Designed miniproteins, single chains, continued (5). Designs and how they scored, part 39

Each design is a single chain, and the fold is of that chain. pLDDT is the mean over its residues in the fold that is shown.

## One batch from the design tools (miniprotein)

Design m17329
Fold by ESMFold2-Fast:
Formats: C-alpha cells, structure tokens, sequence
Structure m17329 (fold): chain A 117 residues (1-117)
C-alpha cells in the first residue's frame, strides 16, 4: 500500500471513531480523536509534498477551531466545532489534491461530507 493510502485508511478510522464519540456525547474521546486526526493530516500533507501555503491554510482552520473549542462551555457545541473543523481541513486537503490525485481527493471529500451530515 502507498503511504498516502495507509494515511487515508487511518483518517477513515479516525472519522468513524469521531462519529461514534459524537453519537455517545463523549467530548474527551472526540478531542483525543481530533488530535490524532491532526497528526495523520500533517503526515498526509508531508507524504503528498503539499505547498507551504496549503499547509498554512489547513493549520489556520485547525487553530481557529481549537480557539472556538477552548472558548465553548457547551459540550454539544464542542462536538459540533470538532466535526466542522475536521470537515473543513479534509475539504481543503481534497481541493489541494484534486488535480494531482482526483481519486484520493474524492475520498477525502467523502469523509468531510460524512462529518457534515
């Protein structure tokens, strides 16, 4: 399996775990999964050799999401922000890969849509 396919499989598992944590109202697990997804996304961007500008855009979305989480006192809203922030990161990554790897881009967008549902 290519490094990109292995990292995509890890992201799919993390999205599944996040959706289960959201259904269970488990904020602690959702935050743990979100941190894991950040590491996997960074590894995928490195493996794909994405430009610094794309990495900076994804980092800015993540930083904004983390700031919203830190300011939020409602656990249900924290879960919503985690879902939205990960979905936005996946959509940006999908857009960045759309011309280079359209199949991987479509699969990443599929994960983003599952988080938005």
Amino acid sequence: MSPLEELFAELEELVDRLLEAVAARDVEEALTVFAGAAGTLDALMDAADLPAEVRAQIAAVRDAGLARIAAETDPARVLEIIRETLAQQLSLLSAALAERDPELAARLQGLAERLAA
Scores: mean pLDDT 89

Design m17330
Fold by ESMFold2-Fast:
Structure m17330 (fold): chain A 67 residues (1-67)
Amino acid sequence: MLKEATELMGRAAAVARKADTEKAQKLTEALAELSRAMLRVSRTGKEEDREALEKKAAEVEKLMAES
C-alpha cells in the first residue's frame, strides 16, 4: 500500500507538471490529502486508515485520467 501510494505520488506529480494550471492545482490538493492519509497509516497501522488511503489513491488516479 505505502509503496503503491508513493509511486502514485510520483506519477501524479509528473502529470501535474505537464497539466494546465487548474488540473495541476487539483492534483496538488489531492496529493496533499494522499500524503496525510499515508502519514496516518504510518502512525496508526489501522485497517480503517488503510482503506481511507486506498480511497484517496483512487481519487488521485481518477484526476490523472481526466483529460
Scores: mean pLDDT 78

Design m17331
Fold by ESMFold2-Fast:
Structure m17331 (fold): chain A 65 residues (1-65)
Amino acid sequence: TREEAVERLMERFGLSREQAEEAVEIVLEGIRNGKGKEAAEELQRKFGLSPEQADEAGVIVVVLS
């Protein structure tokens, strides 16, 4: 579920609940619009994630949402 994705992102990357909720929205919007690369880049800019962490966050959202 979306809530499971939010909780996993908070636990794994130290994001606040608000940041994790925004990260889920960024990933889902990127998937809907075929802009996965731009979504990963946005996660890096907004939350200070590495490229590998941004890719992992995307997988978490896709698997749990």
Scores: mean pLDDT 85

Design m17332
Fold by ESMFold2-Fast:
Structure m17332 (fold): chain A 66 residues (1-66)
Amino acid sequence: SKYQEKLREITEKANEEVERFFAELAKVKDMTERQALADKFAKEVSEQMKKEREELEREVREELLG
């Protein structure tokens, strides 16, 4: 439960940043530029979220198995 709340907070903050970023991207008509900018931003956010999630999952798994 508390791990789910932390993961949710991380996700919500990331989604808010993404929404603001995509609002800026909507002004760019070139689809290739939009995809490149979105991919760069999404990669940075995704890498951070993946690392946090893997750390939380490892901690939970070790507690259950140890």
Scores: mean pLDDT 74

Design m17333
Fold by ESMFold2-Fast:
Structure m17333 (fold): chain A 54 residues (1-54)
Amino acid sequence: SYEDFVKRLVEAARKNDKEAYTEVKKEIDASNLSATTQTALVLIYIGEELDLTL
């Protein structure tokens, strides 16, 4: 689900776990989520990695 992806991306970013990010990204790419939603998930990861409140 979208919420599960958000949680996993936030955790990966906070732990600086690039491998975890890669695994979540593969699942996102294989999902039936819209391109806009997939882009939003990547931006959430980037924002957390940069310690931004987005």
Scores: mean pLDDT 79

Design m17334
Fold by ESMFold2-Fast:
Structure m17334 (fold): chain A 114 residues (1-114)
Amino acid sequence: SLARRLRELRRRIEEKAKELIDAIREVLKDPDNLSAQQRYRDAFQELSDTLLETVDLVREAAERGLVSEELAQGVLDAAQAVMRAAANLDVDGLERASRRLVSLVREAARLVES
């Protein structure tokens, strides 16, 4: 079901955001560590892929009238904020944007389940 997929993506966002935060913290402690830089790139790509899938799925839900266009736009905006914070190695920004995104995806899943 669409609601089940949204709940799975929400859990994956939480997991991948935490992995990326940990990778950013490692890079900030030791900027010359090539292994830390690679973990950051891998975690960034995995979160990016998860966010793209999430945005596409919420957009599909909006097209089907299951969620508002405003909620779908909110998810896109929050996903873009997550990736901007990640690119800037902004841990606090990434935590705030990820929390907002998770909240919006949880709301989308609840609305779709109705």
Scores: mean pLDDT 92

Design m17335
Fold by ESMFold2-Fast:
Structure m17335 (fold): chain A 96 residues (1-96)
Amino acid sequence: VEEAKKALEEGKKAFEEGKYEEAVKYFEEAAKSPDKAIAGEAYYNKGRALYLLGKYEEAIEAYDKALALKDALSATTASVAGIEKAAAQLELEGKN
């Protein structure tokens, strides 16, 4: 749990610094946590980082994994994940 929390915080720091590829790696480690709240938040933040990298299909997959854990997420995070997934889908449709 502590290692997963540390990975989640390191990922958030990398994200704030605009290091989205590095952030994705940290969030992937955090998402392996048996704590569903940590894993769900990690998947959500991974989706955001992938979206900003233009990797919309991978972002949608990450948001879907976060939404599968929505009961362990805050209502706000779950709602935003759904909206950002829809935005990623629109980006894919606009490019393909």
Scores: mean pLDDT 81

Design m17336
Fold by ESMFold2-Fast:
Structure m17336 (fold): chain A 95 residues (1-95)
Amino acid sequence: MSKEEAAVLLETIERLLANPAVEVKVEGNVITITSKGTLEGDRLVVEAAEEFKKLPSVKVTLEGPTLTVTLVDSELQKAKSLEELLELLRKKVSE
């Protein structure tokens, strides 16, 4: 994953985490973003799907209110929590 991809991924995740209309979960190399059933949440999930689809280092699946993003980067697969993933992304952006 490039620094540019890491920056886009980090910005998008932080934006989604700041919004109460969606729930963000991280388990290993998989990020799950779920709309909480509002129009705002539904729109955010669709917009995030479009943004992540532009990144070659991720695989995106959209199923109803749930967006699943699978990270192909082996270093990011070591993240055991959302906080660890964000730290790894910040490190890649700063390099």
Scores: mean pLDDT 79

Design m17337
Fold by ESMFold2-Fast:
Structure m17337 (fold): chain A 91 residues (1-91)
Amino acid sequence: MLDLTVEYRGDRIVATGSAEGDENERLIVAIQARDLPARVSVSEKGSGTKTAEVELPSRSAVSAVAVKAREQDGKLVIVEEKTLQVGPYVP
């Protein structure tokens, strides 16, 4: 199961992904705002629950994606993907 959550924390937006996987699988979480370069986080190697978190110093609208990828023959193959579109922060 792949889970992706996005929330505002102060003056930044945070994307958090979680997935279960084996030693050959990685969780990749990316976040992109129109005015900032994309940021990417990759989970640690190992079997079990994988978590990755990435943040941007922005309150603008963002696109976040979580990808569960398997390493096969020296390349990453997408196993599962989840995308969220988040509007700007409204106090």
Scores: mean pLDDT 80

Design m17338
Fold by ESMFold2-Fast:
Structure m17338 (fold): chain A 73 residues (1-73)
Amino acid sequence: SDDELLKNFEAKLKKILELLKKVPEEQRKEFLEIAKELIDIYLELLKKLLSEENYKKAEELAKATIKEMEEIA
């Protein structure tokens, strides 16, 4: 279901954020670039699977997580 796909995506975003916090400061920008690329690929897959409404929710989750990661990196 869309709800399960969104929940799984949110869980993976949280895991990525926690991984960034464990990376040495000098490597965080490189990690951030890789994470952004992977999130973008995940969103592209979700765009094909989710309804338009739920895809917008996925985009907002991704934007919020990326903003948090950029503040830490």
Scores: mean pLDDT 88

Design m17339
Fold by ESMFold2-Fast:
Structure m17339 (fold): chain A 85 residues (1-85)
Amino acid sequence: MVDLNVVARLKPDVSDKEAEEAAKRAEQAARDAGGTDVQVVVLKDHRTIVISATFDSRETAERAAKAVEEALKDVAESIESTILE
């Protein structure tokens, strides 16, 4: 089992609605990649989206990270993905 943590800092011009829709896409991307215990938090006051999910392998987590980053790229000025074993 490996854990994926993604932290995305939102662009200044992104609305709360756009951030929430991007967070939903990122959650679905993590689930579609085989993620379990998927958690998504939109920290509106901090303009940050945090996603956590558990995967059965590092390879699966790496594919999930790419899919999550793709879902967030239009709303995020920075994205940091960490895979922990």
Scores: mean pLDDT 84

Design m17340
Fold by ESMFold2-Fast:
Order: sequence, then C-alpha cells, then structure tokens
Structure m17340 (fold): chain A 97 residues (1-97)
Amino acid sequence: EVVELLRKAAELFREASQKAREGKTDEAIKLANEALDYLSRAGDLADFDTQAEITLLIIQAVEAINDLKKGDYESAAETFERIAEQAEELAKRVEER
C-alpha cells in the first residue's frame, strides 16, 4: 500500500536526520538508502500525480546523501527532516483521495 510505504520512508528519513546531526554518516546514509527503497516501491504502485511528487522527494534525498558525503551534516539533516514531513503529508493526501 502506497500510504504505508510513504509513512515507513518518512520514519526512516527522520532517523537518518537524527544520525546526521550526531555525525554518524555511515548510519545516516544506510537509513536514507533504505528510505529511498521505500519511496521507489511507493512510486511503482502510485498514480501519476503521486509518482511525480515521489520523484521530487527521491531527488532531494540523493542530494542530501551527497551533502553527508561532503561533511554538510546540518544541511543533510534539515533536508531529511523536510523530506520526512513531505512524505507524511503526501501519505495523508493519498489516503484521503
């Protein structure tokens, strides 16, 4: 179910944000990649409009992972937190359609 996959992705991005703030780069990247897998799976099952929004979240997540690799922990953490909020909001909109 798309809603469940989006909520799981949001949970994992919140955890990735926390690990990034702690400077635990490897753990943050692992959690973010796991969240990306859930986003990709949600996109495969989603309608056209929802799939487009998921694609934008994936792009943002990849950029945040690159920020982590460059040592921009605060920027990456803020981006993961924002993605988590957007994924949860998207899940609510999909559930209400």
Scores: mean pLDDT 88

Design m17341
Fold by ESMFold2-Fast:
Structure m17341 (fold): chain A 71 residues (1-71)
Amino acid sequence: EEIKKLLEEYKKLSEEYMKAIRDGAPQEYIDELKKKIDEVRKKLAQKLAEKGYFGPMTYEELVKLEEEILK
């Protein structure tokens, strides 16, 4: 459940970040989204490591692990 929530949050923040850049949002807002994305990535990596998964560094690799872990 926790890993699933972190993955959903990561997806949501990544989409918000891309939209903010496309819409020309203030740099301060874009920087805040970057910080939130990095925090979620660190939490997700730690939770995955606790389950013995030490590999993925990119979002694409994390999405691939989502099916493996959440099944």
Scores: mean pLDDT 72

Design m17342
Fold by ESMFold2-Fast:
Structure m17342 (fold): chain A 68 residues (1-68)
Amino acid sequence: SPLSDLQRRLGQIIQSVIDDYEAGKITPDQGIKLLEEQARRLTREHDVPEERARELIENLVRTIKGLS
């Protein structure tokens, strides 16, 4: 489904950001900004309604901050 594809791609973006952070390539603040930008672009590409896209991105950022 389109939602399962979106979720899988978001998971790949999250993992990529975590990997770059652990490798010392980016700061936590840079990682959060990159994650927000890429997730916002991805939700636009999948025609996700703006309100739903915002909720998804906010939940994503909360999850990453909770791992710190």
Scores: mean pLDDT 75

Design m17343
Fold by ESMFold2-Fast:
Structure m17343 (fold): chain A 90 residues (1-90)
Amino acid sequence: SEEEMEKLLEELEKEHKYLPNNLKLREEIREGFREAEKYKDEDVATLEEKLKEATKEKKVALAFALLVLLLDKRAAEGLKSGDVLGALRA
C-alpha cells in the first residue's frame, strides 16, 4: 500500500538522517518509491526481476526503491527466523 511505502520512506529518512541534503535526489527517490508501489505485493523473485529491468533501463530511482523493497521483505523474513543478515544475503 501507499501507506507502507510512506512508512518505509520515513524509516529510511530516520535511519539515514546524515545523508546529504540533496532535495532533488530525495524527490527522485520518492517518485521511485511511488512507481515501485505497483510491485510491493510481489514476491522476492518478482522484485529481483523488476530490479534487473529498472537497472537495465537506467531508471536509477526506481531501481533504488525496488532494492529497498526487496531488502525490507528479506529483512522481514529474517526477523521471523531470527537471522536478519542471512535473509538479506539470500
Scores: mean pLDDT 68

Design m17344
Fold by ESMFold2-Fast:
Structure m17344 (fold): chain A 91 residues (1-91)
Amino acid sequence: LIERLEELTKRLIELLKKEGKEHLIPLVENLTRGIISYLEITEDEELLKKLEEKLDEIEKALKEGDVDKAIELLFEMEIEIALHLMKKALE
């Protein structure tokens, strides 16, 4: 999962450079760092499946050159992680 996320993030950054959207690179790097930090410690199979589905959607968006959609999907991954952590903290 981490290796795939890193590869897709590199592709996204290259597309952002080609489209003149370099100002979004720090945002993408920060989102990816947050996701990776959690993935290094999580063992939740249900959450990992949801994140894998988001990576599939990111890959499709990148093939279509839809960088905005790819960034939205990275935010959705962060939200899924945040909701999961919140639920665990309340239980």
Scores: mean pLDDT 82

Design m17345
Fold by ESMFold2-Fast:
Structure m17345 (fold): chain A 68 residues (1-68)
Amino acid sequence: SEKEKLALQLEQLGNELFKQGKYFEAANAFEQAAAIRAEVLGPEHPDTINARQQAEKAIFKYILSILP
């Protein structure tokens, strides 16, 4: 229960950071959420996969933001 609450808080933080254009920080928050979900639900659970996809999306946005 506590780990699931932490994962939700990290996903909310990731979304807030993403909206602010802080893509690298958002990716870190989503990766932490994905790690917790993988531990609690397993690496192949849809919620774990979703959190990893959010992290990948944030990293992709970060890379695009630093390209010339």
Scores: mean pLDDT 88

Design m17346
Fold by ESMFold2-Fast:
Structure m17346 (fold): chain A 77 residues (1-77)
Amino acid sequence: DLREILEKLFGDPELAAEFEAALAAAAPGDLGLEPDPSLSEEQKLLARRLMGLSREALERLDALLQELAPRARALAA
């Protein structure tokens, strides 16, 4: 559960829930989700391209997480 991981990381369930919502809005493909197998071959190719782009978004989110972690700890203190 992504929320559980975020709650452990931030120590604040409200902050974790807000970040989970932002992640869902940004790029669900970054979470290792595979394209729906019922999609057409063309739709699968598009999804694969989006997942490729979302890999850079994942790295950007990871960098943002590292920047936000000190703030999250300060808020929890």
Scores: mean pLDDT 56

Design m17347
Fold by ESMFold2-Fast:
Structure m17347 (fold): chain A 62 residues (1-62)
Amino acid sequence: SEELAEELGKIAGLSKESAAAVIELARQVGADLAVAYLRHDQNLSDEQAAQVRELLERELAR
């Protein structure tokens, strides 16, 4: 959703468009692989990675 993309972008330092692409990636490959990609690409802290994983898992459970 648009709200999820904004929230993810704030945590990971991504544009809304990039955040939406990550959400779509998570739908295809799951939250763990999407978070692993973000950790490598954006050099996320453990805290940022945990917050992103929680958001993606919450969305994928719907």
Scores: mean pLDDT 80

Design m17348
Fold by ESMFold2-Fast:
Structure m17348 (fold): chain A 58 residues (1-58)
Amino acid sequence: GKEAALKGAYEAGKAVGELGRLDGGAAMGQWGGTQGGLSPEEGYKAGYEGAVEGLKAA
């Protein structure tokens, strides 16, 4: 469902953010989220939020 796609986009962004790549995390969230039925904006936002948290853990 959309909730699973949002969670996946967030976690993908977080993993990339832990590598220090905010833009890359957002982009991965957009790409993966779109495959799960999200709009590009929804996936990008979820990935960005995840990447921000990943950067804090880096």
Scores: mean pLDDT 79

Design m17349
Fold by ESMFold2-Fast:
Structure m17349 (fold): chain A 70 residues (1-70)
Amino acid sequence: GSVVDFLLNLPKLREQNKPAIDALRKALEENPDITDEEIAKMFKELTGVEISLEEARNIKKALELQMEKE
């Protein structure tokens, strides 16, 4: 999906997977150079769900945009 579609669903995703999303956000804050592959691996370890590199990249971009608005 597009970054816009992801942002529209981010509140629901955060509610359902809050610990995983919070951990990914913290990892991104601590390491801005974190790779899409590392994001995908962390998401799988925290939620048990495998995501594509494109999905990981979209999550990273959505979190970056959310952090800029806060």
Scores: mean pLDDT 72

Design m17350
Fold by ESMFold2-Fast:
Structure m17350 (fold): chain A 77 residues (1-77)
Amino acid sequence: LSPMEISILKFRLLSLATAYLIEVEVFHDMQRAQEIEDQMIALMQTLPQDVQDEIIQRLLSSSNPALRELARRLQAA
């Protein structure tokens, strides 16, 4: 992956994490939240391990407990 492709995928993952947070905290739609989680797992698997670790650490550093839980689930996959 080029640096530009990695940057685009990072922005896409950040957008999906935001959508996940909205589904969990605003709409309480756990089915859609799971669909977003599955999409994020699939995207993470296309990235180098060091980039995956960076994204997981960023989510774990969030003050939001739902994003930290998402990070743990992504790490377990």
Scores: mean pLDDT 85

Design m17351
Fold by ESMFold2-Fast:
Structure m17351 (fold): chain A 60 residues (1-60)
Amino acid sequence: SEEREKLRKIAKETYGLSDEVADLAADAILNGQEVLELAEKRGLTPEEVAKLQTFVAQHR
């Protein structure tokens, strides 16, 4: 979807997230999924988790 691609691009370019983490961020916003649960399953670093939480909070 166009909205997913826009969110993914912002996550990568503004927040410095990897492609995989940017996909998770976009999906969390669009599907209302919990960020912490997804981050734990993917083994993200504390820095990536913080960026992911900030991105999702700002775009919910």
Scores: mean pLDDT 78

Design m17352
Fold by ESMFold2-Fast:
Structure m17352 (fold): chain A 100 residues (1-100)
Amino acid sequence: SLEEEIRKLLEEIIEKLKELKEISDPELAQVLEQHIEMVKWLLEKNDPAAIRQGLEELIRAYEEWLKDPSLSEEQKKLLKEIIELERRAVELAEELIRKQ
């Protein structure tokens, strides 16, 4: 189901955010922990509109972070993977909203 696919994507996003946190400095790690808690809340709330809005905000933030030359290649790779997963979850959330 679309709901099951979204749930799986949100869980994968959380795991990738944890990976990014482990290789990040303490300041960035603190921000990433807040984002992990946000995605966990979206998963618990299970509202497609909230998922779409919340993930679109994270995508915008992460696209700006990719412009930072101080980020390592490993951080940029993980961040790009996270953005792709978030974009996919947004697409599926929009599909669920259209079916309502």
Scores: mean pLDDT 90

Design m17353
Fold by ESMFold2-Fast:
Structure m17353 (fold): chain A 94 residues (1-94)
Amino acid sequence: SEFDEALLALHEAIVAGDVEGALAAVERMFEIDRERTLEYFTPSEELLKEIQSLAKEPLPKETLYKIALLGHAVEVVEGKEAAEAFIKERIAEL
C-alpha cells in the first residue's frame, strides 16, 4: 500500500541519516492515513503542551500532532537540539 511504501521510505531515510527524506516520508504517511501514523508515533500530552507553549495562539490538534511527529523524525536523525530548533522554526512560520 502507499502507506507501507511511505513507512519503508521513512525507515530507509533514518538509516541513511537523511533528515529531508525522513520529513517527507512522515508528511506522506500523515497525508495518507493520519490515524495509522499516530499509532506508530503517538506524541505525549507533555510534548503537545510544550509545542503549544511556543505558539502565541492556540493551534489545532492536527497541527500540534504533525509538528510533534516531524520533530520526532528530526530527533531520531539529528538529535534533540536539532529537533528543538526545527519545532521553533515551524511554529514561527505559522
Scores: mean pLDDT 84

Design m17354
Fold by ESMFold2-Fast:
Structure m17354 (fold): chain A 89 residues (1-89)
Amino acid sequence: MSLEEQLALLEKALDKLGFSEALKQTVLDYFRTTANGRSIEEVLRELAVEAAKRGITLYELLAERIPGLSEEQAEELYRAYLEEVAKAK
């Protein structure tokens, strides 16, 4: 799956959760920029390792790095994204 295909699934998850257009664009831009040719799954694995090393959750780290995203929203988004990825396979 390409980065653009993964970003399309992420956008679908964001739409399903009813996030604002501004927050949706901020999330998409964060992953597009941070991926830098890698997959979203690789970015999420690296972030999960960093969060564990810092003694925080992946969702706390995502809320810290993505302006306007709460920890609760990060958890909901992660679950919704995994559901969309599972449906696409």
Scores: mean pLDDT 84

Design m17355
Fold by ESMFold2-Fast:
Structure m17355 (fold): chain A 77 residues (1-77)
Amino acid sequence: MELLTGREAVEYLKEKLNLSDVEARILFVELVGDGSAAALDRLFRLSTIEEAVEVYKAGKLSDPEVFEKMRERMRSD
């Protein structure tokens, strides 16, 4: 099972969603619910980050229910 650090997850979001550094960092903080430097050192499943990318591309993160479910998954990994 492939794991990413929070820092690597931000870079993955930036690359896959064509976001700026600031935009990718903001999205990561919103999904994780933690803006601290410690969140950048946490481990996340690549599969969970990939699912967040697909949900974003589908425009479904604007749905509060879908966003909260993604946030719960990000926190439980």
Scores: mean pLDDT 79

Design m17356
Fold by ESMFold2-Fast:
Structure m17356 (fold): chain A 85 residues (1-85)
Amino acid sequence: SMAEKMAENIKKLAEEASKASGFERDVYIGLLAMQLAVALNILKRGGSKEEAEIFKKTLEELKKHPDPEIRSLAEYYLKQVKELE
């Protein structure tokens, strides 16, 4: 599904960001933040309950990530998702 493909892309960007440094890391963090924002906006505009559950599971995995910046992004977006219907 599209939601599963987005979840895979989010996880890949998080791993790339955690392995990178300097400018390359900044690029991956930016791409990760953009993908998270896109996923949240899809849910706001009428995403299914199944899509919301896939995104929540992905965010809960990322909030346990060893990288504190990735955890902070995950915590922020998880709060936003939980405020949706």
Scores: mean pLDDT 86

Design m17357
Fold by ESMFold2-Fast:
Structure m17357 (fold): chain A 84 residues (1-84)
Amino acid sequence: ETEKKLEELRKKLTELGDKLDNSPAEKRKELLLEIVKELAEFMKELPEEDREIVKQQFLALIDRLLELGYISEELAQEMKKILE
């Protein structure tokens, strides 16, 4: 079920988020890229219709983070490339 897999992903992202908050800036970039790689792997397990929706939502989130200045343009491009 998509909802069950999303709940598992949410728990995994929460754990990674906690690590992110306690990490120096250099390590934080590595953790963000690792999170995006985990998301890409998770999306491969979803039905095709759900996969495209989830992908578009994450791409929109990356754009939002860039617009707000929370990540660099270079990092945003790297994150988007992993999701492709």
Scores: mean pLDDT 73

Design m17358
Fold by ESMFold2-Fast:
Structure m17358 (fold): chain A 61 residues (1-61)
Amino acid sequence: MSPEEAIKEAKEIGEKAKEIKNEELREKADRYAALAVTYAQQGNSEKAKEAIEKAKEYLEK
């Protein structure tokens, strides 16, 4: 996953996280989405991808 793709996907997850009614799941999804953006901006594509996958897990619950 490229840094640009990771940032785009993380932002999309962050927007979807705002729709989560459960506060704990929303906070976790937001946190991992923010981490994914940070890692992608630092050039750490592997950690960015892992953070995106974690954010998606909380988004799907």
Scores: mean pLDDT 78

Design m17359
Fold by ESMFold2-Fast:
Structure m17359 (fold): chain A 94 residues (1-94)
Amino acid sequence: GEIEELRERLEELRERLEEAKTMEEAKEIAREGYELLREAVRVNEKLTVEQKIGYLLRAIGLLFDAELAKTLEEVKEIAREILELAEEVLEEME
């Protein structure tokens, strides 16, 4: 179903993040992770509107931090945090 597709995309993004060799690649994965989180938040029927907004605002802040990051390792850490938010939202749906 839709949740299984989102979980598969999350796993693919995590694998791509481990293999990322440039800051540009890692930032792209962070942006894709945000899009995945946005979809997960939209389809999650257990979260309140306030909780949904909270997740999206936290992820936007992380995207801003990734843009200011000066090393590949920092961008990867931030991207991983965005993916962890997506996983948390998906876990609440099961």
Scores: mean pLDDT 87

Design m17360
Fold by ESMFold2-Fast:
Structure m17360 (fold): chain A 87 residues (1-87)
Amino acid sequence: MLEEFQKLKEEVRAEAREEIEKEGVSLEKAKELAEKALEYEKKAKESIEYQIEAQKYVTRLSVYVEELDEEQQEELVKYIEELVKKQ
């Protein structure tokens, strides 16, 4: 299962990079991915399927963060902090 999980993360990273290549990097998209990651992380205890989805969104978000500039990264962190504070 570790091998399959690693391959899944690689596939998700590749998809995110392809998306950025076609559409460009967006802070708004990164914020959307952060929201989805937190949503599935909250549900992760209920199902392994939700745990996998949470990890997919975290993986996609990490690729977007690598392409964001320093100012956009700081704004994203503040946005995530607000989302966590409301939960």
Scores: mean pLDDT 80

Design m17361
Fold by ESMFold2-Fast:
Structure m17361 (fold): chain A 86 residues (1-86)
Amino acid sequence: SISDKLDQMDKSIKDGDYDTANKIIKDMEKKYVTSGKFKTMSPDDQKKFMDAMFSMSTTHMRYSIKITMGIKLSPQEQKIYDSLTD
């Protein structure tokens, strides 16, 4: 179900598995956002999905700023950044 995918996404973010979280987000974006079916999700599920997208975008932006300032990312930070970069 949609709720199961969102729960898996939240667990992946909590566990620091941004690769799995990003794959779920991209799959859901394709199935619900790009297809125009976002409104078929419950309001709670819509909020959870949007909150996750904002969280991932904020994390990516933070690391992008570090790179722009010439700050070298740690191996863990680099892995997260690469997972969020298409």
Scores: mean pLDDT 80

Design m17362
Fold by ESMFold2-Fast:
Structure m17362 (fold): chain A 69 residues (1-69)
Amino acid sequence: SPELERELSFKETLRLFLEIARDSEVHLLERRPDMPKDEQERIRETIRLLDKRIEELKKEIEELKKKLE
């Protein structure tokens, strides 16, 4: 289905952007160990939320791939 193929493409692209955002947050935390503890905790929470959304998207992508077979 062209509609399912477009949805798959969109979700794959969104996953890529979220993975880039996650890696940027990890890099920031690694590069600035002198950062205030409360700011470090906020970044770790952001990483946790990004990881959760990435895993949800991975499941949605796999379900769409199964529908396209």
Scores: mean pLDDT 88

Design m17363
Fold by ESMFold2-Fast:
Structure m17363 (fold): chain A 78 residues (1-78)
Amino acid sequence: SSQLEQQNAALLASIDEAEARHLARHGSLTPEERALFEMERLIFSPSLDEEQRKRLLELANQLLDRAFERLKERLEKE
């Protein structure tokens, strides 16, 4: 429905606003933060093709790798 389309568009706009506010506050995005915003946009896309589904899986794997690296850094600095 047009209402669901408008809601989805509003969610995508909210992601753009959140990214802009983060950049304004912190000056830059980390690779992990960039991957998170890209993943959110893919999740709220009105349709996903095969390439977009593959990209979503790649982003999920990248976020897991980044989480493990962050955990390693925290453990090493203790």
Scores: mean pLDDT 75

